# Ledger of designs, part 44: designed miniproteins, single chains

Each design is a single chain, and the fold is of that chain. pLDDT is the mean over its residues in the fold that is shown.

## One batch from the design tools (miniprotein)

Design m1616
Fold by ESMFold2-Fast:
Structure m1616 (fold): chain A 75 residues (1-75)
Amino acid sequence: SVSSYIQQMQQIYNQTQRWFDSIRSSLSPDQQRFAQNMIDTMRDMLDNMQRTTNPTESQSRYDLMQDRSQYFMNW
């Protein structure tokens, strides 16, 4: 369901934000800007989910969020 995807995306966002906060002080200013841009992009993706009523589109957005989170945390 759409609400299930939103809940999972919120958890991914929160986990990624917590990870970023844990490493933030060890990053250079350029790395901090890059990381913040990634976090901001994920937040925008989460906000866009509220405007999506199609379950297939919701799953697609969830998959992209998960891929983005994995990419970022492996950066």
Scores: mean pLDDT 80

Design m1617
Fold by ESMFold2-Fast:
Structure m1617 (fold): chain A 92 residues (1-92)
Amino acid sequence: MEEKLEELREELERLIEEARLLLEAARALGAPEELIETTERALRLAEEALELLERYIEKGEEEKVLEEAERLLEEAKELLRKARFDFPAALA
């Protein structure tokens, strides 16, 4: 159980870093507004998921908080995957 929470935290931190790097590259290269907005949304969802996960760990909140964090993580992953697919040159 503890290893699962640590793995979720590490995955969220990785997604946040990847989203920030993609956003920086997309803005520098003049990417389409839709790609920038999608990447910004992925970043926001990942940051919200990390905050919920930290609250769950620190305050022993209900399992619903963990489930919501996992849901936001999956949404952030899908948005970032879409952004990468639409703009692979930004990662080259």
Scores: mean pLDDT 80

Design m1618
Fold by ESMFold2-Fast:
Structure m1618 (fold): chain A 67 residues (1-67)
Amino acid sequence: SMEEAREYIRKAIEYLEKGKVEEAIEYLKKAIELDPSLTAALERAIKLAEEGKVEDAVKGLRQILES
Protein backbone atom coordinates (compact mmCIF):
# COMPACT_ATOMS: atom_id res chain seq x y z
CA SER A 1 0.00 0.00 0.00
CA MET A 2 1.02 3.67 -0.32
CA GLU A 3 1.18 4.07 3.47
CA GLU A 4 3.48 1.03 3.84
CA ALA A 5 5.68 2.26 0.96
CA ARG A 6 6.04 5.65 2.68
CA GLU A 7 7.02 3.97 5.97
CA TYR A 8 9.74 1.99 4.16
CA ILE A 9 11.00 5.25 2.56
CA ARG A 10 11.22 6.80 6.07
CA LYS A 11 13.23 3.79 7.28
CA ALA A 12 15.51 4.08 4.23
CA ILE A 13 16.22 7.74 5.11
CA GLU A 14 17.10 6.70 8.70
CA TYR A 15 19.51 4.03 7.45
CA LEU A 16 21.12 6.42 4.93
CA GLU A 17 21.66 9.00 7.70
CA LYS A 18 23.36 6.26 9.77
CA GLY A 19 25.63 5.32 6.83
CA LYS A 20 23.87 1.95 6.32
CA VAL A 21 23.49 2.30 2.56
CA GLU A 22 22.89 -1.39 1.71
CA GLU A 23 20.06 -1.71 4.28
CA ALA A 24 18.53 1.57 3.02
CA ILE A 25 18.54 0.28 -0.58
CA GLU A 26 16.71 -2.90 0.52
CA TYR A 27 13.95 -0.77 2.10
CA LEU A 28 13.67 1.32 -1.10
CA LYS A 29 13.32 -1.87 -3.19
CA LYS A 30 10.52 -3.02 -0.86
CA ALA A 31 8.83 0.39 -1.25
CA ILE A 32 8.86 -0.06 -5.06
CA GLU A 33 7.16 -3.48 -4.66
CA LEU A 34 4.44 -1.88 -2.49
CA ASP A 35 3.91 1.16 -4.77
CA PRO A 36 5.25 0.71 -8.34
CA SER A 37 4.18 4.29 -9.21
CA LEU A 38 7.25 5.42 -7.22
CA THR A 39 9.65 3.25 -9.28
CA ALA A 40 11.37 6.05 -11.28
CA ALA A 41 11.88 8.32 -8.24
CA LEU A 42 13.05 5.50 -5.93
CA GLU A 43 15.39 4.00 -8.57
CA ARG A 44 16.98 7.48 -8.89
CA ALA A 45 17.45 7.57 -5.09
CA ILE A 46 18.96 4.05 -5.13
CA LYS A 47 21.41 5.12 -7.86
CA LEU A 48 22.45 8.23 -5.90
CA ALA A 49 22.97 6.14 -2.74
CA GLU A 50 25.04 3.54 -4.65
CA GLU A 51 27.22 6.39 -6.01
CA GLY A 52 27.83 7.67 -2.46
CA LYS A 53 25.64 10.76 -3.00
CA VAL A 54 23.78 10.13 0.25
CA GLU A 55 22.69 13.74 0.87
CA ASP A 56 21.18 13.97 -2.65
CA ALA A 57 19.42 10.61 -2.16
CA VAL A 58 17.93 11.76 1.19
CA LYS A 59 16.80 15.07 -0.36
CA GLY A 60 15.00 13.23 -3.20
CA LEU A 61 13.34 10.80 -0.77
CA ARG A 62 12.12 13.65 1.46
CA GLN A 63 10.57 15.33 -1.60
CA ILE A 64 8.66 12.10 -2.40
CA LEU A 65 7.25 12.02 1.16
CA GLU A 66 6.08 15.66 0.82
CA SER A 67 4.20 14.91 -2.43
Scores: mean pLDDT 87

Design m1619
Fold by ESMFold2-Fast:
Structure m1619 (fold): chain A 78 residues (1-78)
Amino acid sequence: MNEELVKRAEERLREAVRNRASTEEVVEMLEELVREALDAEGFSEEEKQRALEEFRAVLEKNRDKIPELMEALAKKLA
């Protein structure tokens, strides 16, 4: 269910901020969360693979913004 997935994502994100996760660790975490969400929605393996490839492309293009996002989240949680 989407609410359960969002709550899990928020908890993992808070944990990553608290533990000062690196950009690489955040990217891996986000990929895992997206895969879990796609699995929960019942997408086919082909659809999941395509969605993950598109998501990875977006993360790669915005990799330099991940530290800024984590800093902003840390300030809101502090």
Scores: mean pLDDT 75

Design m1620
Fold by ESMFold2-Fast:
Structure m1620 (fold): chain A 87 residues (1-87)
Amino acid sequence: KLVPLDADTQARVDELMAKIREASRKADEAVKQGNVEEAKKYIEEMERLADEVRALADAHPDSTDLQIREALALIMVAVSKLALERA
């Protein structure tokens, strides 16, 4: 059973996930352009945003939704790092 999140927590995690997706897109674009320094900046932003998702998940340990979003955020960071390493 999922513990219901309040509307503010739900809105916050949705905002963080949207920002991670946008940073991921910008990192991918920077890698394709050969701009390693810009790609690193967006990956660092993704890591900071993922840490905020983790903090929300840790604050709501009974929320399966937040645990899944944390896992997705970490996967997106890992994918962007691998793309940069292979560039």
Scores: mean pLDDT 83

Design m1621
Fold by ESMFold2-Fast:
Structure m1621 (fold): chain A 93 residues (1-93)
Amino acid sequence: SKELLLRAIALVLRAIGLIIEAERLLKEAEELGLPEAAELARKAIELAEEALKLALEAMKTGDEAKLEEAERLLEEARKLLKEAEKLIKEAKK
C-alpha cells in the first residue's frame, strides 16, 4: 500500500530526527554534569532506534501493527527528551 509506505517513511524520518536531537541533548547534559538528563536522553535514543527498526521492518512486511508500535515509542521518546531539555534549561539559569 502506498499509504502504508508513506506512513513508514514519515516515521523513519521522525525517528532519525529524534535520534539526532537526543544525541545533542545527551552531549549537552554530559558537558553540564547532569546525569539524570543524560539518562533520559539515552533512553530516548534507545526508543527512537527501536522505532526506526520497526518502521523499516513494516516497510518490508506491510505490518501496520509495527507502525503503530513505532509511533508509540517515538511519542515516549519525545516525552523523555522534553524532560531532559527542561532539566538542561533549568541548569543554565
Scores: mean pLDDT 90

Design m1622
Fold by ESMFold2-Fast:
Structure m1622 (fold): chain A 95 residues (1-95)
Amino acid sequence: MIKYIAAYRVVERTPESLTVEVELLDTNGNVVGSLTLTFEGEHDPFAAALYATAQLLGIPLEKLPTTEEEIEALRKELQEKGVLVVEERVLDAYL
């Protein structure tokens, strides 16, 4: 059962850096946490959002997931913990 929605948005994206913001919302739509992280280089915004969400939840990660398998594995782990990571602009479909 999903307990939280982690809504992410891209704050800034350049070839040299990616900044993402994640807001953790409860099932009533209340913001219960937020984190903004900047990564050096080109990164997938969804992978960055999964990493930021894991940090918000206190889940230790050695590195940003970079392969499709690593991204899917982290997405599944977060979903099993009751957290669904979605892009902020589609949030209304999940609340």
Scores: mean pLDDT 81

Design m1623
Fold by ESMFold2-Fast:
Structure m1623 (fold): chain A 56 residues (1-56)
Amino acid sequence: GLDKILAQAMALLVIYKSEGKTAEEALKEAIDFLKKKGISPNDLILKALEELAKSF
């Protein structure tokens, strides 16, 4: 479901950040992943991913 796809996007963002990607690069990859899965992120999803990307 959507929850599993969102969890995968968040995990992908964390992995890219741990590999030395910038917050902007990691966020872009997570958003691109969601779009590939047919999900257009709303403001709440975008804000959650942005906050995660900036948290470390």
Scores: mean pLDDT 81

Design m1624
Fold by ESMFold2-Fast:
Structure m1624 (fold): chain A 82 residues (1-82)
Amino acid sequence: SEEEEKKKLLEKAEELEKEMKKKLEEAGEYVEKGKKEAEKAYKEDKKKAEEIEKEAAKKAEEKIEEAAKLGGEAAKLRLEAE
C-alpha cells in the first residue's frame, strides 16, 4: 500500500540520517586529532604543523561532503513520503 511505501521511505531516511551523523562525527575527530598533532609539531617545525592541520581539514571536508550527500538523499526520501 501507499502507506507502507511511505513508512519504508521514512525508515530509509532515518538510516541515512544516522550515517550522516556518523560522518559528521568522523569529520570532528579528524579536526581534533589534526589540531593535537599540529600543536605537537609546531614546536619543532611550524611549516610541518601547518601541513598537518591542512591535511586534517581536507579529510574533514571530505567527510562533511559525504554527510551532505547522505542528508540530501534523506531529505528527498522525506519529501517523497509527504
Scores: mean pLDDT 87

Design m1625
Fold by ESMFold2-Fast:
Structure m1625 (fold): chain A 62 residues (1-62)
Amino acid sequence: MSEAEKLFEEAEEALREGDEERAIELLTEALKLEYPEISDEQARMLAEQLVELLKKLLEKEK
C-alpha cells in the first residue's frame, strides 16, 4: 500500500474508535500526499467533510 492508503486506513480505524480529531489529522496528511497541489487549509476542510460522511456511513451499518 502507498503511504496515503495507510493513512486512510488508520483514519477509518480512528473513527471506529471514536477519535474524530485523529481521523481528521490522518486524512489531512493523506489528502496532502494524494493532492500536493491543494493547500493545508483545503486538505483539512476536505478531511473534516470526509470524516462527517464516514461517520454517517458507519452509523448506517448498525
Scores: mean pLDDT 79

Design m1626
Fold by ESMFold2-Fast:
Structure m1626 (fold): chain A 86 residues (1-86)
Amino acid sequence: MEEARKLLEEGKELMKEGKYEEALPLFEEALALLEKELGPEHPEVAVALRELGEVYALMGEYEKAKPLFERAKEIMDKRLGKDHPL
């Protein structure tokens, strides 16, 4: 999973620079790799979903960001328990 982690790091760096359109495909590729290797409900997938949602939110694309954040929360709630104050 070195490739997916590198894509997340590069995407975060671009996001810090305000290069959201450049960061977007890196987070999408990282998400796809993490889902393939670890399965769709792994905590690392939740991290990628959250990062992708942050990019969409920073671009003003809130309707695209919302389901990504909701899916990330669902994964983390399943891992930590439904009543966990995450």
Scores: mean pLDDT 80

Design m1627
Fold by ESMFold2-Fast:
Structure m1627 (fold): chain A 62 residues (1-62)
Amino acid sequence: MKKLAKAKKSIEKKSEDDLSLEKGDLVEILKEVGGGLVLAKNLKTGEEGIVPKEFLEVLEEL
């Protein structure tokens, strides 16, 4: 199932593996990687990276 979420705040990259987000960006959660982190795709930029799940508001599961 496709899981969509919205960024609760703007996040800047600290490493190349991190996902950069602006507040309100829509993301697709691809995989949970443990430690409260997810691999997600920013639907605005097409970038994939790691983001803390706590910064995401889950909108729908398809």
Scores: mean pLDDT 78

Design m1628
Fold by ESMFold2-Fast:
Structure m1628 (fold): chain A 90 residues (1-90)
Amino acid sequence: MSEEELQDAKEELNLSEEAAELVAKAEEHAQKGAEAAAAGDYETAAEHLEKAAELLEEAARLNGGHPKLLEAAKRARELAKKLRELAAAQ
């Protein structure tokens, strides 16, 4: 992730620097998860989305339980669950 993308996330969500770094790492995992899903590797995609959710939950904790970050984490976990179900069906 670029430093400019980190700065944009920090400004838009009013995040601390530490929380912005966690969001950036979560975005990297979400991107890797999307790439794995596009390749049909649903298990790897689920693992990346689970990691993204954990990082978003930690970023939310650092920012007073930020509702946007908690909602993003919840969506990542729901998608990871669906991807694991698809992987089990292969």
Scores: mean pLDDT 79

Design m1629
Fold by ESMFold2-Fast:
Structure m1629 (fold): chain A 79 residues (1-79)
Amino acid sequence: SREEIEEEIRRIIEELEELARKAKEMGDYQTAERLEKAARTLREVLEDESASDAELRLFRGVAQHELREAKEYLEEKEK
């Protein structure tokens, strides 16, 4: 349902913002800025009542991929 997609997007936004904070703590401001921008874009899409379910699914998928890549990248840097 749309409500399930929106809830998943809200969770992704929260995770992106948390990961951006972690990147800043590590001194990686470039990664933090990228993640903050991704979270902002998702929030804008989530707040757009004209966005279709298909568009929400697309943005969710892109953001999930970006979140996974960023998590792996930062985990490797934290060694």
Scores: mean pLDDT 84

Design m1630
Fold by ESMFold2-Fast:
Structure m1630 (fold): chain A 55 residues (1-55)
Amino acid sequence: MAEVEKLVKEAREAFEKGDLGTAYILATKAVELDPSNEEARKMLEEVKEAIAKKL
């Protein structure tokens, strides 16, 4: 859990800075470590949605 929590936190920070590429990589790693982690899955979904918005 601690490692997944760190990845989610770093993904959120990257997302807030507008670094969608880094946020996507970190969120994907978090989901790969724990596919059932709801916070990690939501973070990845939000990043994917942001990328899909006419980018």
Scores: mean pLDDT 79

Design m1631
Fold by ESMFold2-Fast:
Structure m1631 (fold): chain A 65 residues (1-65)
Amino acid sequence: MKKAEEVVEKISKSSDGYEALKIIKEFLETASEEEIKKLAELLSKETGSEVTAEELVEAVKNMAG
């Protein structure tokens, strides 16, 4: 469960959106659906915006071109 918190911290330290997406992609490769939902909840709190697990998955897919 703490993995999602580490991902949020790394994203917050990243200056580039591409780096943030790579961090999310690596997490999604091993994470369960529950872990992905937890990441979306934490990102929603940190950004002040509603972020969904589906939006995170879609962003990672778009990185593949």
Scores: mean pLDDT 75

Design m1632
Fold by ESMFold2-Fast:
Structure m1632 (fold): chain A 75 residues (1-75)
Amino acid sequence: MLEEARRLGLEMAAAGLSMAELVRAMVERGFSREAIEAAVVALARAKGEDLPESAQRATGARIYDLAKEELEKEK
């Protein structure tokens, strides 16, 4: 799952999706918070971010929480 999430995340980013669109698509596909954190870390590294992995993972978790909350509000 984590490797699949990283691969899918990088593929969607290459197709021009924003981080928010990418995370929403992964949440809709049923990916776990941990898998989405891993995908966000991979994307941040690809962009040359110099933040430690723990900080990048925390960012991924926050984006996941926000995306999930917004999807729940759409009901």
Scores: mean pLDDT 72

Design m1633
Fold by ESMFold2-Fast:
Structure m1633 (fold): chain A 62 residues (1-62)
Amino acid sequence: SAEKITEEAKKAAEEAAKTSKSREEADKKLYEVVAPKLQKLTDDQANEASAAIIEVLNEYFG
């Protein structure tokens, strides 16, 4: 059935997202997911979220 195929496709997509990492996919997720979400936030919330993202990045650059 179409519903079973959709559920199996969702599980496969979740496992692929969990185990498969590519630089290109990570960059796309940042642009397609993070940027639109930041635009939907209030100015205060966007500033807070941006500061948190910068803090996480700074941990990797030492």
Scores: mean pLDDT 70

Design m1634
Fold by ESMFold2-Fast:
Structure m1634 (fold): chain A 75 residues (1-75)
Amino acid sequence: SMKEIEDAIEGLKIAAEAVRRVEEEMAKRELSLEEARRLAEEVARELAEENGASEEAKRFAVGLAQALVEIRLRS
């Protein structure tokens, strides 16, 4: 399933960039867990749309970005 691998790689790249942007915002101001999750979703969705990513890659990116910012804030 080459398409599944491509979607996963694209989603991972988008999620990594989204997390980086959320962490930059977190360095400037305090975000609650819910605020950080919403920001991660919004940024990942916007990046996916800008890059013409598939719906599957977008869904993966959103979920991964939210999970990663939650881990960062709970640690």
Scores: mean pLDDT 87

Design m1636
Fold by ESMFold2-Fast:
Structure m1636 (fold): chain A 68 residues (1-68)
Amino acid sequence: SAADVAAMVSLLEILKAMIRQDPRLSEEEKERFVAELDAIEARLRAGEISVDEALARVQALGREIAAL
């Protein structure tokens, strides 16, 4: 639904802000992770991926960040 897409976009914006403020991450890592979230948002807004697919990608990225 449009509401689910809006909620996911809001979550992606919060995650981007958290990444930008994370003192553990280098500038290169911040740019890479923000770019990946921007790509997810763009595809979701375009209807190219579902909310569930966006969530799966976010979870995979979160796992990558947690492994640092």
Scores: mean pLDDT 88

Design m1637
Fold by ESMFold2-Fast:
Structure m1637 (fold): chain A 76 residues (1-76)
Amino acid sequence: DEVAPLVEALGDPDEAVRLAAAGRLARMGDPRAVEPLTRLLQESPDPAVRFYAALALAGLAEVPSTAEAARRALAA
């Protein structure tokens, strides 16, 4: 599973790692990323993790294969 390690990296103490993971998730355009990112956005106690989850979802909202699901997640 390529998505799970990147989702976990959104909680990394290094901001550069978090940014790289969010960017990679957005570029992959994998619809399997939408649910875990939505869960982090809604349930993570860390506001930084929620921010990077939202950033990745915003990137997925611009990819045709994931756009509708990502926009729905961001509206929730």
Scores: mean pLDDT 79

Design m1638
Fold by ESMFold2-Fast:
Structure m1638 (fold): chain A 60 residues (1-60)
Amino acid sequence: SKLAELGRKQREALAAGDFDTAGKYGAEIIKLVKEMLEKNEDHPVVKQLRLGLAGLEALK
């Protein structure tokens, strides 16, 4: 739910044109997602998502 809250705040900042704040929340989201993936390594689905994410470096 913290991830969902940060996502909402990021979208609100983007809608308001506050790109500095949006970038800040975006960085926190990426950090949390990475931590969540590492904590759930035992799941086959998580392992597949990890491989997909490594292949999708959409954020350059």
Scores: mean pLDDT 70

Design m1639
Fold by ESMFold2-Fast:
Structure m1639 (fold): chain A 59 residues (1-59)
Amino acid sequence: SPAVEAHRKAGEEALKSGDYKAAYQHFGRALVEAARLGDVEAFREFLKMYNEAKEKYLA
């Protein structure tokens, strides 16, 4: 999905730049989209990135 890829890339860029709030939001959007598509592998991958960004954002 183009929307999933856009959020994945934006989240990865935000994570690399230390913008953990933006990373958390983008990976959250990717998770919702992966869940709607039934893409279990993408969901699992984004869940890892979402939790990493969440921990860093809330620290």
Scores: mean pLDDT 84

Design m1640
Fold by ESMFold2-Fast:
Structure m1640 (fold): chain A 103 residues (1-103)
Amino acid sequence: DVDRIQADIYEQLGRYYEKQGDFDKAIEWYKKAIELYEKSGDYANAGRAYLNLGDVYEKKGDFEKAIEYYQKAIEYFQKAGNTKALERAQKRLEEVKKKLEES
């Protein structure tokens, strides 16, 4: 649908700004993508966008926010039944928790 296509474009913009090191713009575009994926019931792509959002916060050194968004990614991958993505998100969560304890 139109919302799904628009969300894919917003997610690509998020990735573009993340690659440029503009983390604040990356966050804005990922959040816009998430809103449209959630509205369309696209849990798999919402989970991926949450995972990417967690990665951005981790790169910013905001480990608490990274944990929050990795937990959201886990929830959405569970809803989507995407076992491989779920395992990836769980691994990210454990890695960032270890970084928080070491920092």
Scores: mean pLDDT 89

Design m1641
Fold by ESMFold2-Fast:
Structure m1641 (fold): chain A 62 residues (1-62)
Amino acid sequence: GEKLTAKILGHDEEKIVLELEGEKVVLNRQEDGTFEGTFKGKKYRLVSLDLEKKTAVLEKIE
């Protein structure tokens, strides 16, 4: 699927707050332990986190 790289602004057990193309995007923990959110009307899932570099990779799922 389509992959995007975002900057991590903050994270906790339930949420990851990202900056993507100058906009804030919030990913919420799902029942299966994955993180999902919406950006520009499209659904994205977290693929990977790099907490040292403060970056996240998202994949479009809808």
Scores: mean pLDDT 83

Design m1642
Fold by ESMFold2-Fast:
Structure m1642 (fold): chain A 95 residues (1-95)
Amino acid sequence: ARELALRAAELALEAARLALRAATDLEAVLKAIAAALTATGAIYLAERGGDPRVAAREALAAAELALEAAKLAGNEEAVKLAREAIELARKALAL
């Protein structure tokens, strides 16, 4: 569970970084920054060895923000990574 949450958070962060580089408007930039910060927090929680479900929920939130940013930025690679992150986070939550 913790390993899936960590991987989801790492993919969400990568998706956010790609979305930020592709972003051409303020909304896409702000959502990408929010996704990157949330993903960084999720990585921290996963590494600290607390409740893996908390880390997984934060990773899911980061991945959903990254997907929104990626769609606004029009970056297909970022969209793919964000969707993979959502799937892994949901598996970590046993959804």
Scores: mean pLDDT 85

Design m1643
Fold by ESMFold2-Fast:
Structure m1643 (fold): chain A 93 residues (1-93)
Amino acid sequence: SIEEKIKELEKLLNDPNVTVLELADKLYEILTTESLEDVKEFLEKLLEIVTDKSTPEEVKEKVILALEMIKPLLSPEKQELVDELIEKLKKSL
């Protein structure tokens, strides 16, 4: 389920040693295997998690880099959703 994928990503985000490549790999898996509707829901939840006041700025930067890395590999509709998320995340820095 999308909820289980969100939990798996939260676990990675809470790891202080998580790399941009590990985040990119997990995000790519989720964004390419899920429907457009589920991806939109997932990205809205990811925005909430990453923009939370308790989330370190370093984690926000790693997520932005991971999203930018995988964006060119996605469908045009999913690229647009990812671009919107990247812009919102950059404004939160």
Scores: mean pLDDT 84

Design m1644
Fold by ESMFold2-Fast:
Structure m1644 (fold): chain A 96 residues (1-96)
Amino acid sequence: ALDELARVLGISREQAQAVVDEARRIAGAGERVSASDAARALGVLGVSGEAAAEALRRAGVGEEASTEQLARALALAAELDPEGAEMMRRIGLELG
């Protein structure tokens, strides 16, 4: 999931980790976060509601998202929403 996010965004694995950590911080910083908090985090990162819902569904998120599922949802959201991808890329470059 992390290597996929790095590949999709065109950034390093360390920078992709910074994106995942920022998404987790927004979602409440737990090892597991609610699906609604994960969707809210994706929205803060510039992902549309439709793209966020589809990304979470394809990542296998039910009521809660693990860190691995959140990383996969971020990678999928970046493929679905170019605006979200650009914001994630900027965060990775700034924080990683």
Scores: mean pLDDT 85

Design m1645
Fold by ESMFold2-Fast:
Structure m1645 (fold): chain A 95 residues (1-95)
Amino acid sequence: MIEEAAKEGNWEAQYELGVKALEAGDYEKAVEWFKKAIAEDPKNWRAWYNLGKALYELGKYEEAIECFEKAIELAPYNSGLVSECKKLIEEARKK
């Protein structure tokens, strides 16, 4: 799966731009790039997870929860991400 995704190239560039925006605190730009990456590769669980984080930082908690649930669905078995996403979903629900 990862090897096939790497061959497609386009979503990878969009995902990396999203990560850079997220690290810079530019959450609105991060959302735009992750949405583009997801449109190209809907199985990109990392993009769903990072989209959820960007939406959480923007106060869009309901949308963030949907993204975290999608990341859990798509994430590799025993990734540790599932536990983190569940914690973030609970925190978002309290807002």
Scores: mean pLDDT 78

Design m1646
Fold by ESMFold2-Fast:
Structure m1646 (fold): chain A 57 residues (1-57)
Amino acid sequence: SLKEGLIALHLQDAGLSREEARRLARELVEELGDAFDTLPLSEIAARADEVARERLG
C-alpha cells in the first residue's frame, strides 16, 4: 500500500537499509492490523522511529 511504502521510506531516512525498512514497515502492518489503516501516517511514523532507534542502538 502507499502508506506502507511511505513508512518504509521514512525508516530508510532514519538509517535503515531499504530491505530492513521494507521489512519493518510490513511488520508494523501485521502488528497494528486495522489500526495501521485508521491511524494517521504521523503516528505510525513516530512508532516506526521508536522501533528503528531500538534496532540501530
Scores: mean pLDDT 81

Design m1647
Fold by ESMFold2-Fast:
Structure m1647 (fold): chain A 77 residues (1-77)
Amino acid sequence: ARARAEELTREAVRLLERAAAGELDPEEAVRRAEELLREMRELLAAAGDEALLREAGARVREAAARLAAALEARGLL
């Protein structure tokens, strides 16, 4: 469960980072990342792993903030 949740988090962060770099459509990347993060949250909630859930959430928020900044710099926000 933890290994799968970590894999989902890593893939979601990578999608957001690639969108920030202009390699992926931001709307598509966010949609796909949200699907992965939903599975991650369900797995970690079932496991009761609050520490990993908090860590994963922080990593995703950081990647999302970088994407938002990149979109603002391009005049898309």
Scores: mean pLDDT 79

Design m1648
Fold by ESMFold2-Fast:
Structure m1648 (fold): chain A 117 residues (1-117)
Amino acid sequence: PAPDAKVTAGDGSVLSGEGFMEEVKVAMLEMSAAIARKMNDLEAMREEAKRLIEAGEEAEKAGDYESAARAYLMAGELLAETGDLEEAIEAYEKAIELAKEGSELYKRAKEKLEKVK
């Protein structure tokens, strides 16, 4: 019961591409993740990490590598705090892969990865 191919609606206004929507989604999930962290809700942190990984995959498919890298970085931070270190390492490695070399995201992901190894 998935829709028959993503029907491009007549005159889909793709002015900034799908990347804009993925950027907004990642930003909202980062805020939700920060709230879960402040509430010290480990289950909510794991759920937000999963949503961030999904958003990162969607952003990567849309070609928005910066939003994807941010999503994976935040997911890794949440997973590290919940003790899911193997998944945190995988998320940080994805963030490093997708972030522009020398960017702040790249440097932060590398720093976080070294702390959990």
Scores: mean pLDDT 75

Design m1649
Fold by ESMFold2-Fast:
Structure m1649 (fold): chain A 60 residues (1-60)
Amino acid sequence: KKEIEEYLKKLDKRIEELKEEIEKMKETGEGTEFEIEELEGMIALLEGEKAYLEKIKKKL
């Protein structure tokens, strides 16, 4: 139970950091379109992991 909550918090923080990085890249014009797409892909994967863990947490 506690391990899942801690891991979910880590996922939330990582997702937030990646979103902030994308926002910064878009605002400053720094980074390539490919780099932004890669970060967006990472966020999608982490959001999928979060959804899966939240589903498991509901069963526990």
Scores: mean pLDDT 80

Design m1650
Fold by ESMFold2-Fast:
Structure m1650 (fold): chain A 110 residues (1-110)
Amino acid sequence: MKEKFLKKFEEYLKKHKSDLEALDALIEELIKEGKYEEALEFLELGQEDEVMEKLAELALELNVEGPLRDYALARKNGDKLRADEYEAMWRMYLSTLKLEVEAAKKKEEE
């Protein structure tokens, strides 16, 4: 699952202007396909330190705007305060999308 998430999210990062837009598009596609459990697993993987750091490096390499790229830049510059702020933004966004996936799953069960 981890390798599948990293590979698929990289494809979305290449097609979108920002990391948050790429994440939205990926999760929306999984919701449309009824793949709620896969969407929830991807959002949980995105919370893992190792996964977030790999995605941040990738966002910086691809020059994709958003908290992942800004987190990677802040870390390279030794700006711990800014890095912590961007990490918090990314984690909050994942939590918001998790609520949306759970809400969509409940509606389908009705």
Scores: mean pLDDT 85

Design m1651
Fold by ESMFold2-Fast:
Structure m1651 (fold): chain A 92 residues (1-92)
Amino acid sequence: MDKLLEELEEAYIELEELLSEKKGASKEEKEERIERAKKLVEQLKSWPEDAIREVLEGVRRSLEMLKNGEPVSVVVSRLVGTFLRVIGDLLD
């Protein structure tokens, strides 16, 4: 599990950095987004491994889509959908 959480944090930070650059965010805004990403990953430590893996796959897919030139709005909408679905599954 520790390696999975480390991989998730690294991928999520990379995603937030790339999103911030594409949006023209300030250095302070970028740092705040990265800090929020780290806090979110800390919250996910209590989640089942399969749920964490699904989030990681969603983040990695979002990174690939952004690197391939997909619009930020499309990528963010899909990532939010993935999080909502995983949270829904955990609450059931």
Scores: mean pLDDT 79

